Designed miniproteins, single chains. Designs and how they scored, part 38

Each design is a single chain, and the fold is of that chain. pLDDT is the mean over its residues in the fold that is shown.

## One batch from the design tools (miniprotein)

Design m1297
Fold by ESMFold2-Fast:
Structure m1297 (fold): chain A 57 residues (1-57)
Amino acid sequence: GPGEEMAFRGGYLLGKSGLPVEAAAQMGAREGILAGASEEAARRAGYKGAVLGHQAR
């Protein structure tokens, strides 16, 4: 849903910008939760985004 997409996107952009994967994932997840995602779904999406963003460097 929109919250999971927001978590993924946030994690991706932060990971790609050079934040450590764990920090990017947590910040992305936070944005996803604020957008209405469940905590588990936001954490999962944020982590996936952060990993892929880091790999895109």
Scores: mean pLDDT 87

Design m1298
Fold by ESMFold2-Fast:
Structure m1298 (fold): chain A 77 residues (1-77)
Amino acid sequence: SEVEEALKKIREIVNKMQEKFLKGEITKEDIDKARKEINELVEKLKASGDPEAQELADLIREQVDKFYEYAKKKLEE
């Protein structure tokens, strides 16, 4: 399903970002790109026509935005 595929891709992006963070290799550019890609996948969830998928998309966006601000602040020196 499109919902399942979008969720798998979001998880892959999150895992890649976590790995880079653990290695001390994460950059603001990495975070910006990941947020953009996740937002595109969130739009696919919203376009699915499934109310549950649309609600989950909003929750994912909120959590990603919160993490983005956290990670951005940690890279601010």
Scores: mean pLDDT 81

Design m1299
Fold by ESMFold2-Fast:
Structure m1299 (fold): chain A 65 residues (1-65)
Amino acid sequence: MDIGATVEVLQIAAKSGDPAIAIPARYLLSKGDQAVASAVEKAAKELKGTDAPLAAVFETAVKIL
């Protein structure tokens, strides 16, 4: 996984108007460690498991970056 792409996704998520997305993204960015990529992937999988339509919209937004 490209860490740079993961960081870009986190930066966009941190600017989201949805606190359920923005707060975790800001937290992960504040850590600044190598677990960031793994944490984002885990969070994305968890979101997809609980809200597949929202996860699909988020993934589509990432693709148009």
Scores: mean pLDDT 56

Design m1300
Fold by ESMFold2-Fast:
Structure m1300 (fold): chain A 68 residues (1-68)
Amino acid sequence: SIEEERKKLEAKGKLNFETQLLYKYVTGDISLEEVRKELLKQFPENQKGVERLLEAIEKYAEQVKKKG
């Protein structure tokens, strides 16, 4: 499961901030608007970068939902 993979990544110290947000969004724990808000908190002066990351997260989440 996605939750089991997340725990494995945490144990290996490889779960970065963006990956944590991705898992929370895919599992339905947070909305896309909350993902945007958290990314803007981390990168307040990089709105273009935040929008690109948000698009990538949304596309990945759509692919995961379509496959499972």
Scores: mean pLDDT 70

Design m1301
Fold by ESMFold2-Fast:
Structure m1301 (fold): chain A 120 residues (1-120)
Amino acid sequence: TKQKLLDVMNEFIRQVEEAFQEVLDKALKEGKISEEEYKKLAEEVRDLAIKTDNELTNIYNNSKSPEEFKSNALSVLEKFKAGVVEVMSKASEEAAAELGARLDELLAETQKKLDEILAS
């Protein structure tokens, strides 16, 4: 059960990175950022994803139950979402708002999947 929760959380991180990259690609195409800013912002989000993965692994190893893991890990996912939106705000506030709405939906779907796993 804990492994299934971790798999869903890792999928959320992947989906967040994909959504960020899509919005960032659009900002570059529209001339809102330079190629240098594009590379720098992409690297910042990659670093956040690595840090988040490490935090999730640590919580997974130290949680005594699936319920405790979900509770502690959800805060890490919320922090990751907020951090990614903040990075996008450096490109544009409009892009950050668009991304934020998409990530809110992804987190809600992720939470539904986590609840379903625990209900089984």
Scores: mean pLDDT 88

Design m1302
Fold by ESMFold2-Fast:
Structure m1302 (fold): chain A 62 residues (1-62)
Amino acid sequence: EKLRETALKHFPEEYVDDVVKIITAKSVAERDKLITELAEKLGISPEELREKVRQIVIEYAN
């Protein structure tokens, strides 16, 4: 799927399913929780992860 392929350009394959889950989250609260969880796994801030996810969404939409 195009979204998964786009995420693979920005993240190791082991985290791609977590990134897709963030992007497809049904609520802001669920998305924020998933961002915090993945950021902790990656050792980066939630703000840095939000920026990376935003770039994937922009690339996917184009």
Scores: mean pLDDT 80

Design m1303
Fold by ESMFold2-Fast:
Structure m1303 (fold): chain A 94 residues (1-94)
Amino acid sequence: MEKKYKVTITLEKEGDNWKVTVEVIGEDGEVEVFEGTIPLSFVEAVGLEQTVKFVAQEVGFYLSEKENGEVEIKLVKKEVEEDKIVAEYEATVK
């Protein structure tokens, strides 16, 4: 049985760190929110887009473990502003 999730990843520059917020919304309306920080030095070394992709892969792994299935994660929308990026993904578990 396929399950779909809307995943929103927000990175905001805050001092010497980037604040990470991940919101996972299931088809049933269940919402999970994860927060963290990534050092500015890491984002400067690998780039902002690559950092977002890393976070997306970790979310995919989490959903694969949670649902015991194969996860396909696709970028739906990306908004880039000064010191902020918001990326929306659709994750499908098969």
Scores: mean pLDDT 83

Design m1304
Fold by ESMFold2-Fast:
Structure m1304 (fold): chain A 76 residues (1-76)
Amino acid sequence: KRVTVVGSAPLGEDVLFGLVAPGISATDESWVYAKSGETVTFTVDVAPGEVVKMERKNVKTGERTVVQEVSSDDLP
């Protein structure tokens, strides 16, 4: 099932957003830079029983946080 995942950069911080799912790796090539207050959008196909996670990485500290999870089982 095709799903859309949206990440918003916190005010005052520049971040990188990456998508992690079966068959997709959050590598340096897949990270998308977002300035303070910007949004980024990813679209991905998710198989039944799979979960897509969006991670946010702080550019200064390298801290990674899962900011959104979407499962195909949760969609109509």
Scores: mean pLDDT 69

Design m1305
Fold by ESMFold2-Fast:
Structure m1305 (fold): chain A 51 residues (1-51)
Amino acid sequence: MRRVTAAELVAALAADPDASFAEIGDRLGVSRVTVRQEAVRLGTGQLPSPY
């Protein structure tokens, strides 16, 4: 199974903010649940920094 860093998730969300968690998960090679959990941990919506 592939590990996804918060930075990679943030970059994927920023590249396509209208994409569903399932689409982001498919792009990153992880489950939708993993994407959702990381998005919640990072705070859904806007991020303070590009990093």
Scores: mean pLDDT 66

Design m1306
Fold by ESMFold2-Fast:
Order: structure tokens, then C-alpha cells, then sequence
Structure m1306 (fold): chain A 68 residues (1-68)
């Protein structure tokens, strides 16, 4: 279903954000996933010192790393 595909996409973005945070030497304490459509979503990984956000929109992606 479309909802299942959107959820899976958002979960993958959250997983990617976690891997990016861990590759920066961070210990991830929380992850969040939000789906806005089958090709749009946001994944967030939060540590004590950093927040990593991965956004997908219509086949394009962006990564933002900011202080938590």
C-alpha cells in the first residue's frame, strides 16, 4: 500500500540519519521518521551533541547536521 511504502521510506531515512551520526562518532539517543508521501520524507537522528536530518523530496535528498 502507499502508506506502507511511505512508512518504509521514512524509516530508511531515519536509519540513514543514524548511520551518518554514528559515522561522525556520535551515540544516537533518539530517531524520528516522518512521511509526507511515497517519495517524500524526513529522518532525524539525535545525540547528546548533534542532530542529523535527512530529507527526501521528489528524488532529491539533503543532509543537515546541527548542534542538538
Amino acid sequence: SMMELARQGAERLAGLAKKIAESLGETVTATEASAEGPDRGVGVATSATKKVTVTARGGEGSVKVEPA
Scores: mean pLDDT 77

Design m1307
Fold by ESMFold2-Fast:
Order: C-alpha cells, then sequence, then structure tokens
Structure m1307 (fold): chain A 61 residues (1-61)
C-alpha cells in the first residue's frame, strides 16, 4: 500500500501510467520498472521491481 491513497489513475501510453496521490504528488510508473515521483516541484527517479510494477498496473485497470 502507498503512504498516500491513489485518487486518480491515467493510462498515458501502453507502457506508462500516471497516478495522482491524495497529497497532490504525481507518480509515473513505466512497465520497464522506471518510476518518477513529482512532489513539491521536485522529480525523484527510482526503480520498481517487476512485482511492484504489476501491482501498480492492476490499480490502473
Amino acid sequence: MLDDEIVEVHKVSDDLYRFILSSGAILLVGRDGRGVLSENGEDTTFTLSPEQVERFLKLAE
């Protein structure tokens, strides 16, 4: 479970999903395991495991 709740999900492309969190942060998740968290005007890049990617993609469906 994320620290923040997911309030909106967008399919940006077949390989990229955008999640809007209750904090106002935006989380981008790629099928390749690349993540970007945009919070307070800062972008943090991180790597997701295949299991984490599948969990986020299930929330987008």
Scores: mean pLDDT 75

Design m1308
Fold by ESMFold2-Fast:
Structure m1308 (fold): chain A 94 residues (1-94)
Amino acid sequence: SEEEFNKLLEEMRELAKKADPELAKEIESLVEYLEQVWSKVPEEKKEEALKLTKEILERVKEMVRAYEAGDFEKYEELSKKVLGLLLKLAHLAS
């Protein structure tokens, strides 16, 4: 799962390279946060953390598409969903 987690983070970094500079900065900050949280997640919770990280990546892809399409209402709703997933992930690290 460590290899799978690292692949998810690399996919997020590739999204950042193709994104608007403002979005790129936010995605890179998210990647740094995810690395910090992952290091604190107990081994028995790593599988659940991996599933949450995968879901976060899929929502971030949707956010990038919404932003590029000018659909800022959808972008805001997806941002709230990502925040909810990050809170669940942070709980696993506590």
Scores: mean pLDDT 86

Design m1309
Fold by ESMFold2-Fast:
Structure m1309 (fold): chain A 77 residues (1-77)
Amino acid sequence: SSEDEEIIKNIEEKIKEFEEKAKKLSLEEQAELYEEMIEILEELIEKFKDKPKVVKYLEEQLKKLKEKLEKIKKELE
């Protein structure tokens, strides 16, 4: 649906902004930023739970962000 497409596009643009910001930050600041982004995406999954196409996109992005965060946390060890 056009509504689902608009929602996904807005989410994609926000993720891109966060990824661009992350490149300029320290590892500790990157970890904080990714934790915040993960929380936002989890809240969006609950908000859009009636929209399976949006939920699927959000779940795929959550998996990617969690993998990136785990890598950052390992570097901070």
Scores: mean pLDDT 87

Design m1310
Fold by ESMFold2-Fast:
Structure m1310 (fold): chain A 95 residues (1-95)
Amino acid sequence: MTPQQKQFDVLITLIHGYLLLHDLRQISLDEALQQIIKLFQQGLELSKDDPDQQQRLVDLLGDLIDWAKRQNADQSLIDQLQQLLQQAQQQLQQL
């Protein structure tokens, strides 16, 4: 496993950590999603040349968008997640 793949695994762990903090009512949904969006932006760069990590990112983004819609998250945050999903899918197709 490369140093880049290790950094990606840490980033995925942090995304799940923010979801857990929201589930435990420690942070708001909007705060969790804002931090998660920043982590996904970093994840796109870290996974650029790794199709397995890009697929993990696509799958997690899809699941998160569906979850956020069910939680009635702010539309601007959902739009940002959908834009990130489109970027991740485009990067995966170019590999």
Scores: mean pLDDT 85

Design m1311
Fold by ESMFold2-Fast:
Structure m1311 (fold): chain A 74 residues (1-74)
Amino acid sequence: MSPLIKKLRELAENVEKLSREEFLARLEEIGKSASSELSLLLLRAMMVYEETGDKAAAKAELERAIAEWEKREA
């Protein structure tokens, strides 16, 4: 598993324990080290959190981004 995927999984597991500001800041930091394609997938998770404020919805979208990216790197 890539270090980026590990960080994304840890973020998804801890989203309910983090503030919105902390979640978005960590997602942005990970995105800076990611490819353009992965960054676009992460942007969707960020937009869902910003629009809904729903931690469960943000987690689900982040998990979808991780699954899609793992499929591409496999």
Scores: mean pLDDT 77

Design m1312
Fold by ESMFold2-Fast:
Structure m1312 (fold): chain A 64 residues (1-64)
Amino acid sequence: PQEEHERQIEEARRRLDRMLEELRRNPPEWMDQESLEEMERAVREFVEAMRRQGHVPEMGPVEL
């Protein structure tokens, strides 16, 4: 099977994980720990949704 969808999901997950790690290491003053945890949960839920669908939703460009 094609791994293009899996690669896109994995790339999105890596980018989101990097953003979350950066926020945890250098949290901005306006962001509370509660907000950070909620955002992390939302991000993980979004990644799970992408995997359940088998591709990134609403990408725009048509790919195989």
Scores: mean pLDDT 67

Design m1313
Fold by ESMFold2-Fast:
Structure m1313 (fold): chain A 100 residues (1-100)
Amino acid sequence: MAEEKKLQEEILKRIEEYLEANSDLPEKVKELIEKAKEAVREGKLEEAAEYLIEAARELTKIAMSDPNKDVEKLAREIAKMLHLIGLSFEVEQAKRKIEK
């Protein structure tokens, strides 16, 4: 099954849509999400997750200093992308049980 590739494509699409929809992202957050996008394209999902976690932490830090519901919403969307990466790891583990 091409489940792994389908999840990877879905993650990439969501990251691209997120960047396009949120032009007003803080520069640091935008940089981290761009790096996550590059990592997903290269199949480096663990690195992509790390960048998305850092982006969410930066947004949370901003929200704590200047409460903004939009910043909280942005962080929640990053959490959804992290969930898809987790599902991709589960698919990869299932494939490893089906030895060649």
Scores: mean pLDDT 72

Design m1314
Fold by ESMFold2-Fast:
Structure m1314 (fold): chain A 83 residues (1-83)
Amino acid sequence: MSGLELLEKVLGKEAGKKLAQRLAELGRYGPGLSTVSQAGAAIRSVLGEKKGKEIEKKLIEKFGKDSYVSFTEVAKVLEEYFK
């Protein structure tokens, strides 16, 4: 399953596609990779500030503040959050 397909499965087609677009726009090293901070900003823009901050905290705990994350890694953290 692609990272986009997993994002759509977790958030629904509309929100998943929107988040994938925001992650791609903010990606520093090409399509599919963002910093944890950039991923947090993208999530806050799509899901709102409160949920976005909670998910960003989980990304920091799992990967570290200065780490890079793929669409698939972001989608897995979102899947755990929405269980």
Scores: mean pLDDT 76

Design m1315
Fold by ESMFold2-Fast:
Structure m1315 (fold): chain A 101 residues (1-101)
Amino acid sequence: MTYEELVEKTKEVRDIALKRGDIEAAAAMSLGVGAAGQYGREDEVNRIVELAKAGKLDEARELARKVMIDYFESQGYSKEEAEELVDRAIRAATAHLRARL
């Protein structure tokens, strides 16, 4: 996947969630697509995108969160530390998106 393709997929999942008023899903899916793309997990990027397009925003958010937790654990964080980092990132991104609306 090229960087340009990853950016477009990130925008696509964000815009799907924002159109439905789900700011938290927009934040979580955008972060998850970015994380999956950074470590070469094109299958996970495509799965998040397909779930979002299908209107399965809860499933897409859960997969995005799992992908980010797996990424931080791969960087040497414990599961508990990874979960806290991911939840803080989603809260910060959600607040940022909400402030821009």
Scores: mean pLDDT 85

Design m1316
Fold by ESMFold2-Fast:
Structure m1316 (fold): chain A 62 residues (1-62)
Amino acid sequence: DKKEKELKEQQQKHLEENREQMRAGGVVLDQRIDQLRQQGQTGRADTMRQMMDLMMNEIESS
């Protein structure tokens, strides 16, 4: 019972955290990069990763 409650709580938190990150765009970019690599589009995945790094640097400087 306690383990079942803990599993449900962890699943709920995971879903909510994923939603919040998607709102920020971070998860969407990370998922997209992963999909591109799986599809064999490694060059495009690398470009997207570099773009993400640039955006993160801009956020930190703002």
Scores: mean pLDDT 69

Design m1317
Fold by ESMFold2-Fast:
Structure m1317 (fold): chain A 79 residues (1-79)
Amino acid sequence: MEHVEKGKEYLKAGKLDEAKAALSTAMTEDPRNAEAAYYLGLVEKKQGNNDGAILAYRQALRLDPNHEKARRALEELEA
C-alpha cells in the first residue's frame, strides 16, 4: 500500500518515471494489487503510451472485475 500511495503522489506531481518505479515496486510486493495496476495504466496514458495503458487497465480488471475506474478508463481508450 505505501508504494501505491507514493506512486499516486508522483503521478499528481507529474513525476511519471518516479510514479512508474513506485507502482512497479508495489506490484512486485503484491502482484494481485489491482489499484497499483490501474495507476500504472494512468502513468502510461500520461506518457502517451495508450497501448501500455490499455494492457495495465486490463490487468487491473483481471485482478478486480469490479474496479470501476479501470473499466471506465479502458472503455474511454478503446472507444
Scores: mean pLDDT 82

Design m1318
Fold by ESMFold2-Fast:
Structure m1318 (fold): chain A 82 residues (1-82)
Amino acid sequence: SEMLAAAQRTAAQAKNAKKGDEFMVEAAEEMLKIAVEKGLLSEEEVEAVKIVLEGLREAAANAPEKLTEEERKRIEEEKEKF
């Protein structure tokens, strides 16, 4: 699958991120649930997003910089508008 291959490449890139936080991954996971509920994504697209989120979770665990309160608030507001 080209989509799954692209997701794997994106996940590999995410592992090298200098900034990450588990809050960002949690917000993205909740947005994925909303997208699925709205019927916006196919099963293959859901699997691709899950692969990317796994890479982001690794980045969040290893990144030297964490999100500021202002960045967390912006992510929360974006999620509510989604």
Scores: mean pLDDT 74

Design m1319
Fold by ESMFold2-Fast:
Structure m1319 (fold): chain A 77 residues (1-77)
Amino acid sequence: SMAEHEKLLEEAHKLAGEVQAIVKANADDAKVMAVAEKYAKKITPLVEKKNPTVEDLKEAVKLLKEAKAELKALIEE
């Protein structure tokens, strides 16, 4: 569904912005940067596809949620 594709793309974009904000705020933290690199390697090939599928976007959203949770756990304070 195009509507499902659009919703997933919007969710992925929002989550990517939230993750990027955390990483920028903590750029001096080597542990934060290591987590960011780990998830970037998994997410980038999904979103840089010429035509990402609904399955690709679902996986990207899942990985972005995991990245956000892991980053928040590290920035505990």
Scores: mean pLDDT 84

Design m1320
Fold by ESMFold2-Fast:
Structure m1320 (fold): chain A 73 residues (1-73)
Amino acid sequence: RTHEFTSDITATNGVGTVTFVTPFDSQVQATALDSNGNVVASKSTTAKAGQPTTLTFSLPDGDYTVKITATEV
């Protein structure tokens, strides 16, 4: 199973953070997009079912959209 969702974040002092919960143990790909839709950062992690997962991005101050794809393992 795959879950795809989007979160809007704001980076302040060079740091942007996203926190999410997946319904199953997952391999996660997270991609940060600027206001023009350009990919500015990406991260991969593992997530545990029902537990918060936090990813921190080093980004210039501003507003970003993070696209998160969680694939069941």
Scores: mean pLDDT 82

Design m1321
Fold by ESMFold2-Fast:
Structure m1321 (fold): chain A 102 residues (1-102)
Amino acid sequence: GAFADLGAALAESPDPTLEVEVDGKRFTLTVSGDEVTVEADGIKAVGRAQEDRGVAENLTTGAKAVANLEGEIVSLEYDNETARKAVELAAQAAAGIARRRR
């Protein structure tokens, strides 16, 4: 999907930081190696590229997401909408990084 493609592209970019707008809210994505950080409104989600997926969590809210290599969300836990979007974006971007390695 689009956010997996963004994660893959950002990993190859000389500027590893990008702002995106989702549902009227701005998120800052930063890629460092196999990790993706997504930040908005004091919420920070960390995504990690694994061999076959992207996984993201926000320890403050307990939100978690898993995306497959195609960038589809296959697992999602959340307690607020900003945390939901942050972990979805982080997991999808991390999945894009994982896909690029294959």
Scores: mean pLDDT 78

Design m1322
Fold by ESMFold2-Fast:
Structure m1322 (fold): chain A 92 residues (1-92)
Amino acid sequence: TPEEKARKLREANKQVQKILKESRAKNVPRSETLDRIFEVVEPVLSEEEREELREIMEDYKNASPEKQYIYLFRLTAFLQSRIVEAEAEALK
């Protein structure tokens, strides 16, 4: 249901924020951080949403150090947009 999807996305987003914080603190390789994020978020996304996430994560992975903040912002915006859309559907 849309409500269940919204709940799962909120929980996944909380886990993603923790992964990002821990990875920065422990100097975890970016590729490992992205793998962990994908594992957490993939099960709660549709096929089309998973494809979009994969593209954003590939851009993040391949970004120069100076541009990493842009793609990290895109990842955060993507997750937030999915939460908002799922919550909007749950209100119907």
Scores: mean pLDDT 77

Design m1323
Fold by ESMFold2-Fast:
Structure m1323 (fold): chain A 75 residues (1-75)
Amino acid sequence: SHTFKITVTSPSGYFVETVTKTFNNADELADYLSTNYGLPKDTAKKIAEEAFKLKVGETVTFEYNGFTITITRLS
């Protein structure tokens, strides 16, 4: 399993959410992103697969419909 810091920023910048969460695999992270942020399943899966390729301390950033999703691997 991997622990991630996930920051989601709205297009306006008015909404910023940061969550630290542990996932057993990329599918669990994809389901989380789809369920909690409304990302299409294919988009969520692609983001989750890239996040699981991260080394500890690395960050990836994705944009979807003006939302910015930043994921950092913590462990």
Scores: mean pLDDT 86

Design m1324
Fold by ESMFold2-Fast:
Structure m1324 (fold): chain A 87 residues (1-87)
Amino acid sequence: MLEEVKRLLEELKEAIENRAPASTIFELLVRLAEAVSRFAKTASKEELEELRKLLDEARELAERQGNRATAHWLAEMIRGVERKIAE
């Protein structure tokens, strides 16, 4: 559900901003990837475009904080969403 994805993204953004331990961020990234995968199977094109923008905002935040690993994982999720939009 989009609400679940938004909740996980908010938790991830807070973890990035607060420079939480890498283990905490990784657990959130795994949960987010699973939620994004489930959502993308049933989402409309408009919902996928909204998701892509939300993921890109989180990626940009991770890049600004110097968290390259998190930014890379988010970029991979964005590519997956973009592939679904192109279908």
Scores: mean pLDDT 85

Design m1325
Fold by ESMFold2-Fast:
Structure m1325 (fold): chain A 76 residues (1-76)
Amino acid sequence: SELERERQRILLELVSLFHELAVKEGKSLEEIKKALEEKAEELIKEGADPEAVKEALEEVLKQLPTLVKLIPEQTG
């Protein structure tokens, strides 16, 4: 379905942003959550389906504590 396709696109984009912020930039969990929520709002403003964005964001946020534990500890 169109909703499922958009959900998958948004999910991949949010996961990509998470990976960049967590691995490349070493951002805190709080900063990552804020950035993901801001990205979701921006996508809705740009015409993405609000339901698809909501579901993708909820899935990423739900998995975020587990995903952070799978990343090597960030060294200073």
Scores: mean pLDDT 76

Design m1326
Fold by ESMFold2-Fast:
Structure m1326 (fold): chain A 95 residues (1-95)
Amino acid sequence: STGSIQIQIGLLRRRVESLDWLASQETDPQLREGLLRIAELERRAIDALRKNDIDGLIETYREIVEVLRSLPYNPEYQSYRDDMVKEYERRIEDL
């Protein structure tokens, strides 16, 4: 339903805001770039979801997983990274 899609978009928009904020606090330039790249991909996912572009959404979620897996080790983000990878893999399976 339209309401369900809007809830999903709202959740992803809040994630973009959180990622932009985390990137602004990050001192490691490689990790900062990775967080900003994920935020850009999340905006692409929102656009795909708005257009009901399921193939584009799956491709974007796969790119998010690849970026997350390539991020440098950081103990502050390690658990968040692993949890996000599991979430996006689940989102792909649910599509």
Scores: mean pLDDT 83

Design m1327
Fold by ESMFold2-Fast:
Structure m1327 (fold): chain A 83 residues (1-83)
Amino acid sequence: MSESEKVALEVGYILLVIGHVLDGDDAAALEAVREGLRTFESTGDLEYAIEFAERMAKLARSLGLPEAEALAEEARERLRRQL
């Protein structure tokens, strides 16, 4: 993916997570985080995937989504071990 496509996808997933939380659907918000993490991991750009996971963890913490925060933190640690 191009740099512009990665930025667009990141923003898209952030808005999707926020939208689901505003709709009261924490389960859908968790699935959006999971899909985003898988999408970025599949690019092979480990550094960008780590940055995305870190951002998702911070977003999830701010929104009060403990399962999504834990999922993103686990992904960040796993990806860092691959560097």
Scores: mean pLDDT 84

Design m1328
Fold by ESMFold2-Fast:
Structure m1328 (fold): chain A 87 residues (1-87)
Amino acid sequence: MSPEEAAEELRRAGEQAREGAREYLELKAQGEAADATRLTGAALRAMGGALTAALLLRRHPDAPEEAREAAREGLEAAEEAGLHIPV
């Protein structure tokens, strides 16, 4: 994987985790009105992005700082949403 490809994948994983976590929290705030299928889908997207971000951060410690920061922010967003990553 090129440095550019690694950076792009880190940013994408972080973004997926952050967006999924945000959607999950928005749906969770709706309580009983929340669509259970959409809530589950948001959680799975957030966890998938966060797991990918965690794995990429371990594999590419020398990746551009901007990309590493984006991946870390996504990972933190998922954890703060209560979506624990199995790592």
Scores: mean pLDDT 82

Design m1329
Fold by ESMFold2-Fast:
Structure m1329 (fold): chain A 82 residues (1-82)
Amino acid sequence: YKLILVLPDGTKVVFEGETPEEVAEKALEFIREYLINVEKEDEEKVEEWLEKIREGIVNTLEAQEEVEIDLGRVIELFKIDI
């Protein structure tokens, strides 16, 4: 299973694992650090967003084994009331 994370600046980060859950955990650890340290979002708010992101990643990887996620778009959707 493989996940390609596209950051708001266009940088791509790749996560690989043997299960959807392993890939999701690796990606979510990176996303948590990015949202807290770069975007300066509240930790509590970030944890709420990460639960929704985890579900989306796992469901997509179970269906197609590889996914590309635009993190900038995901952040915008959460800020607009997802």
Scores: mean pLDDT 78

Design m1330
Fold by ESMFold2-Fast:
Structure m1330 (fold): chain A 93 residues (1-93)
Amino acid sequence: EEDWEEAQAFLDTLGAAMRGDKEKAKEVAEKASENPRLLQAAVTGLSAAYRLAKKYGDKEGLEAVKFGAETIIEKDPSNELAKELLKEVEKAL
């Protein structure tokens, strides 16, 4: 049951960021932040999107990852993976 929701959170954050959809990346991150397992899946999706966007020079994708990571940090300030992701994406922009 939760495994499907985790997969959905991962795919939704990855897809939104890969499209450069900043508002959707924020929306999915906010929704996932209501559940710690979904939150980790969303951070993993953003991390995957960051690696692809950086590899291909996708600035819009990097900006969408930034919006998602900022949203996660706002909801969970202790999330070190999201903080490191934000630091790396800002350095890549």
Scores: mean pLDDT 82

Design m1331
Fold by ESMFold2-Fast:
Structure m1331 (fold): chain A 75 residues (1-75)
Amino acid sequence: SLEDYARRRLAAASREVFDLMEKKGLTDEQRDEALRILQETAQRVAELAKNGASKEEIDRVVREGLERIRKLIDS
């Protein structure tokens, strides 16, 4: 199902974010913002899956969320 696909994509993204946070030694402010972006991304993806969006749209939203987090960490 799309919800199963979304859950697997979000689980992979969460692992990447937590690994990146551990490796980069982020400030508390950067960590809090990264977690906020991750939660926002998860909520948006869950809503898209519930509404019958495509796998491509789910992948796009996850990718955009991860890019936002990477930019935050690299700043």
Scores: mean pLDDT 84

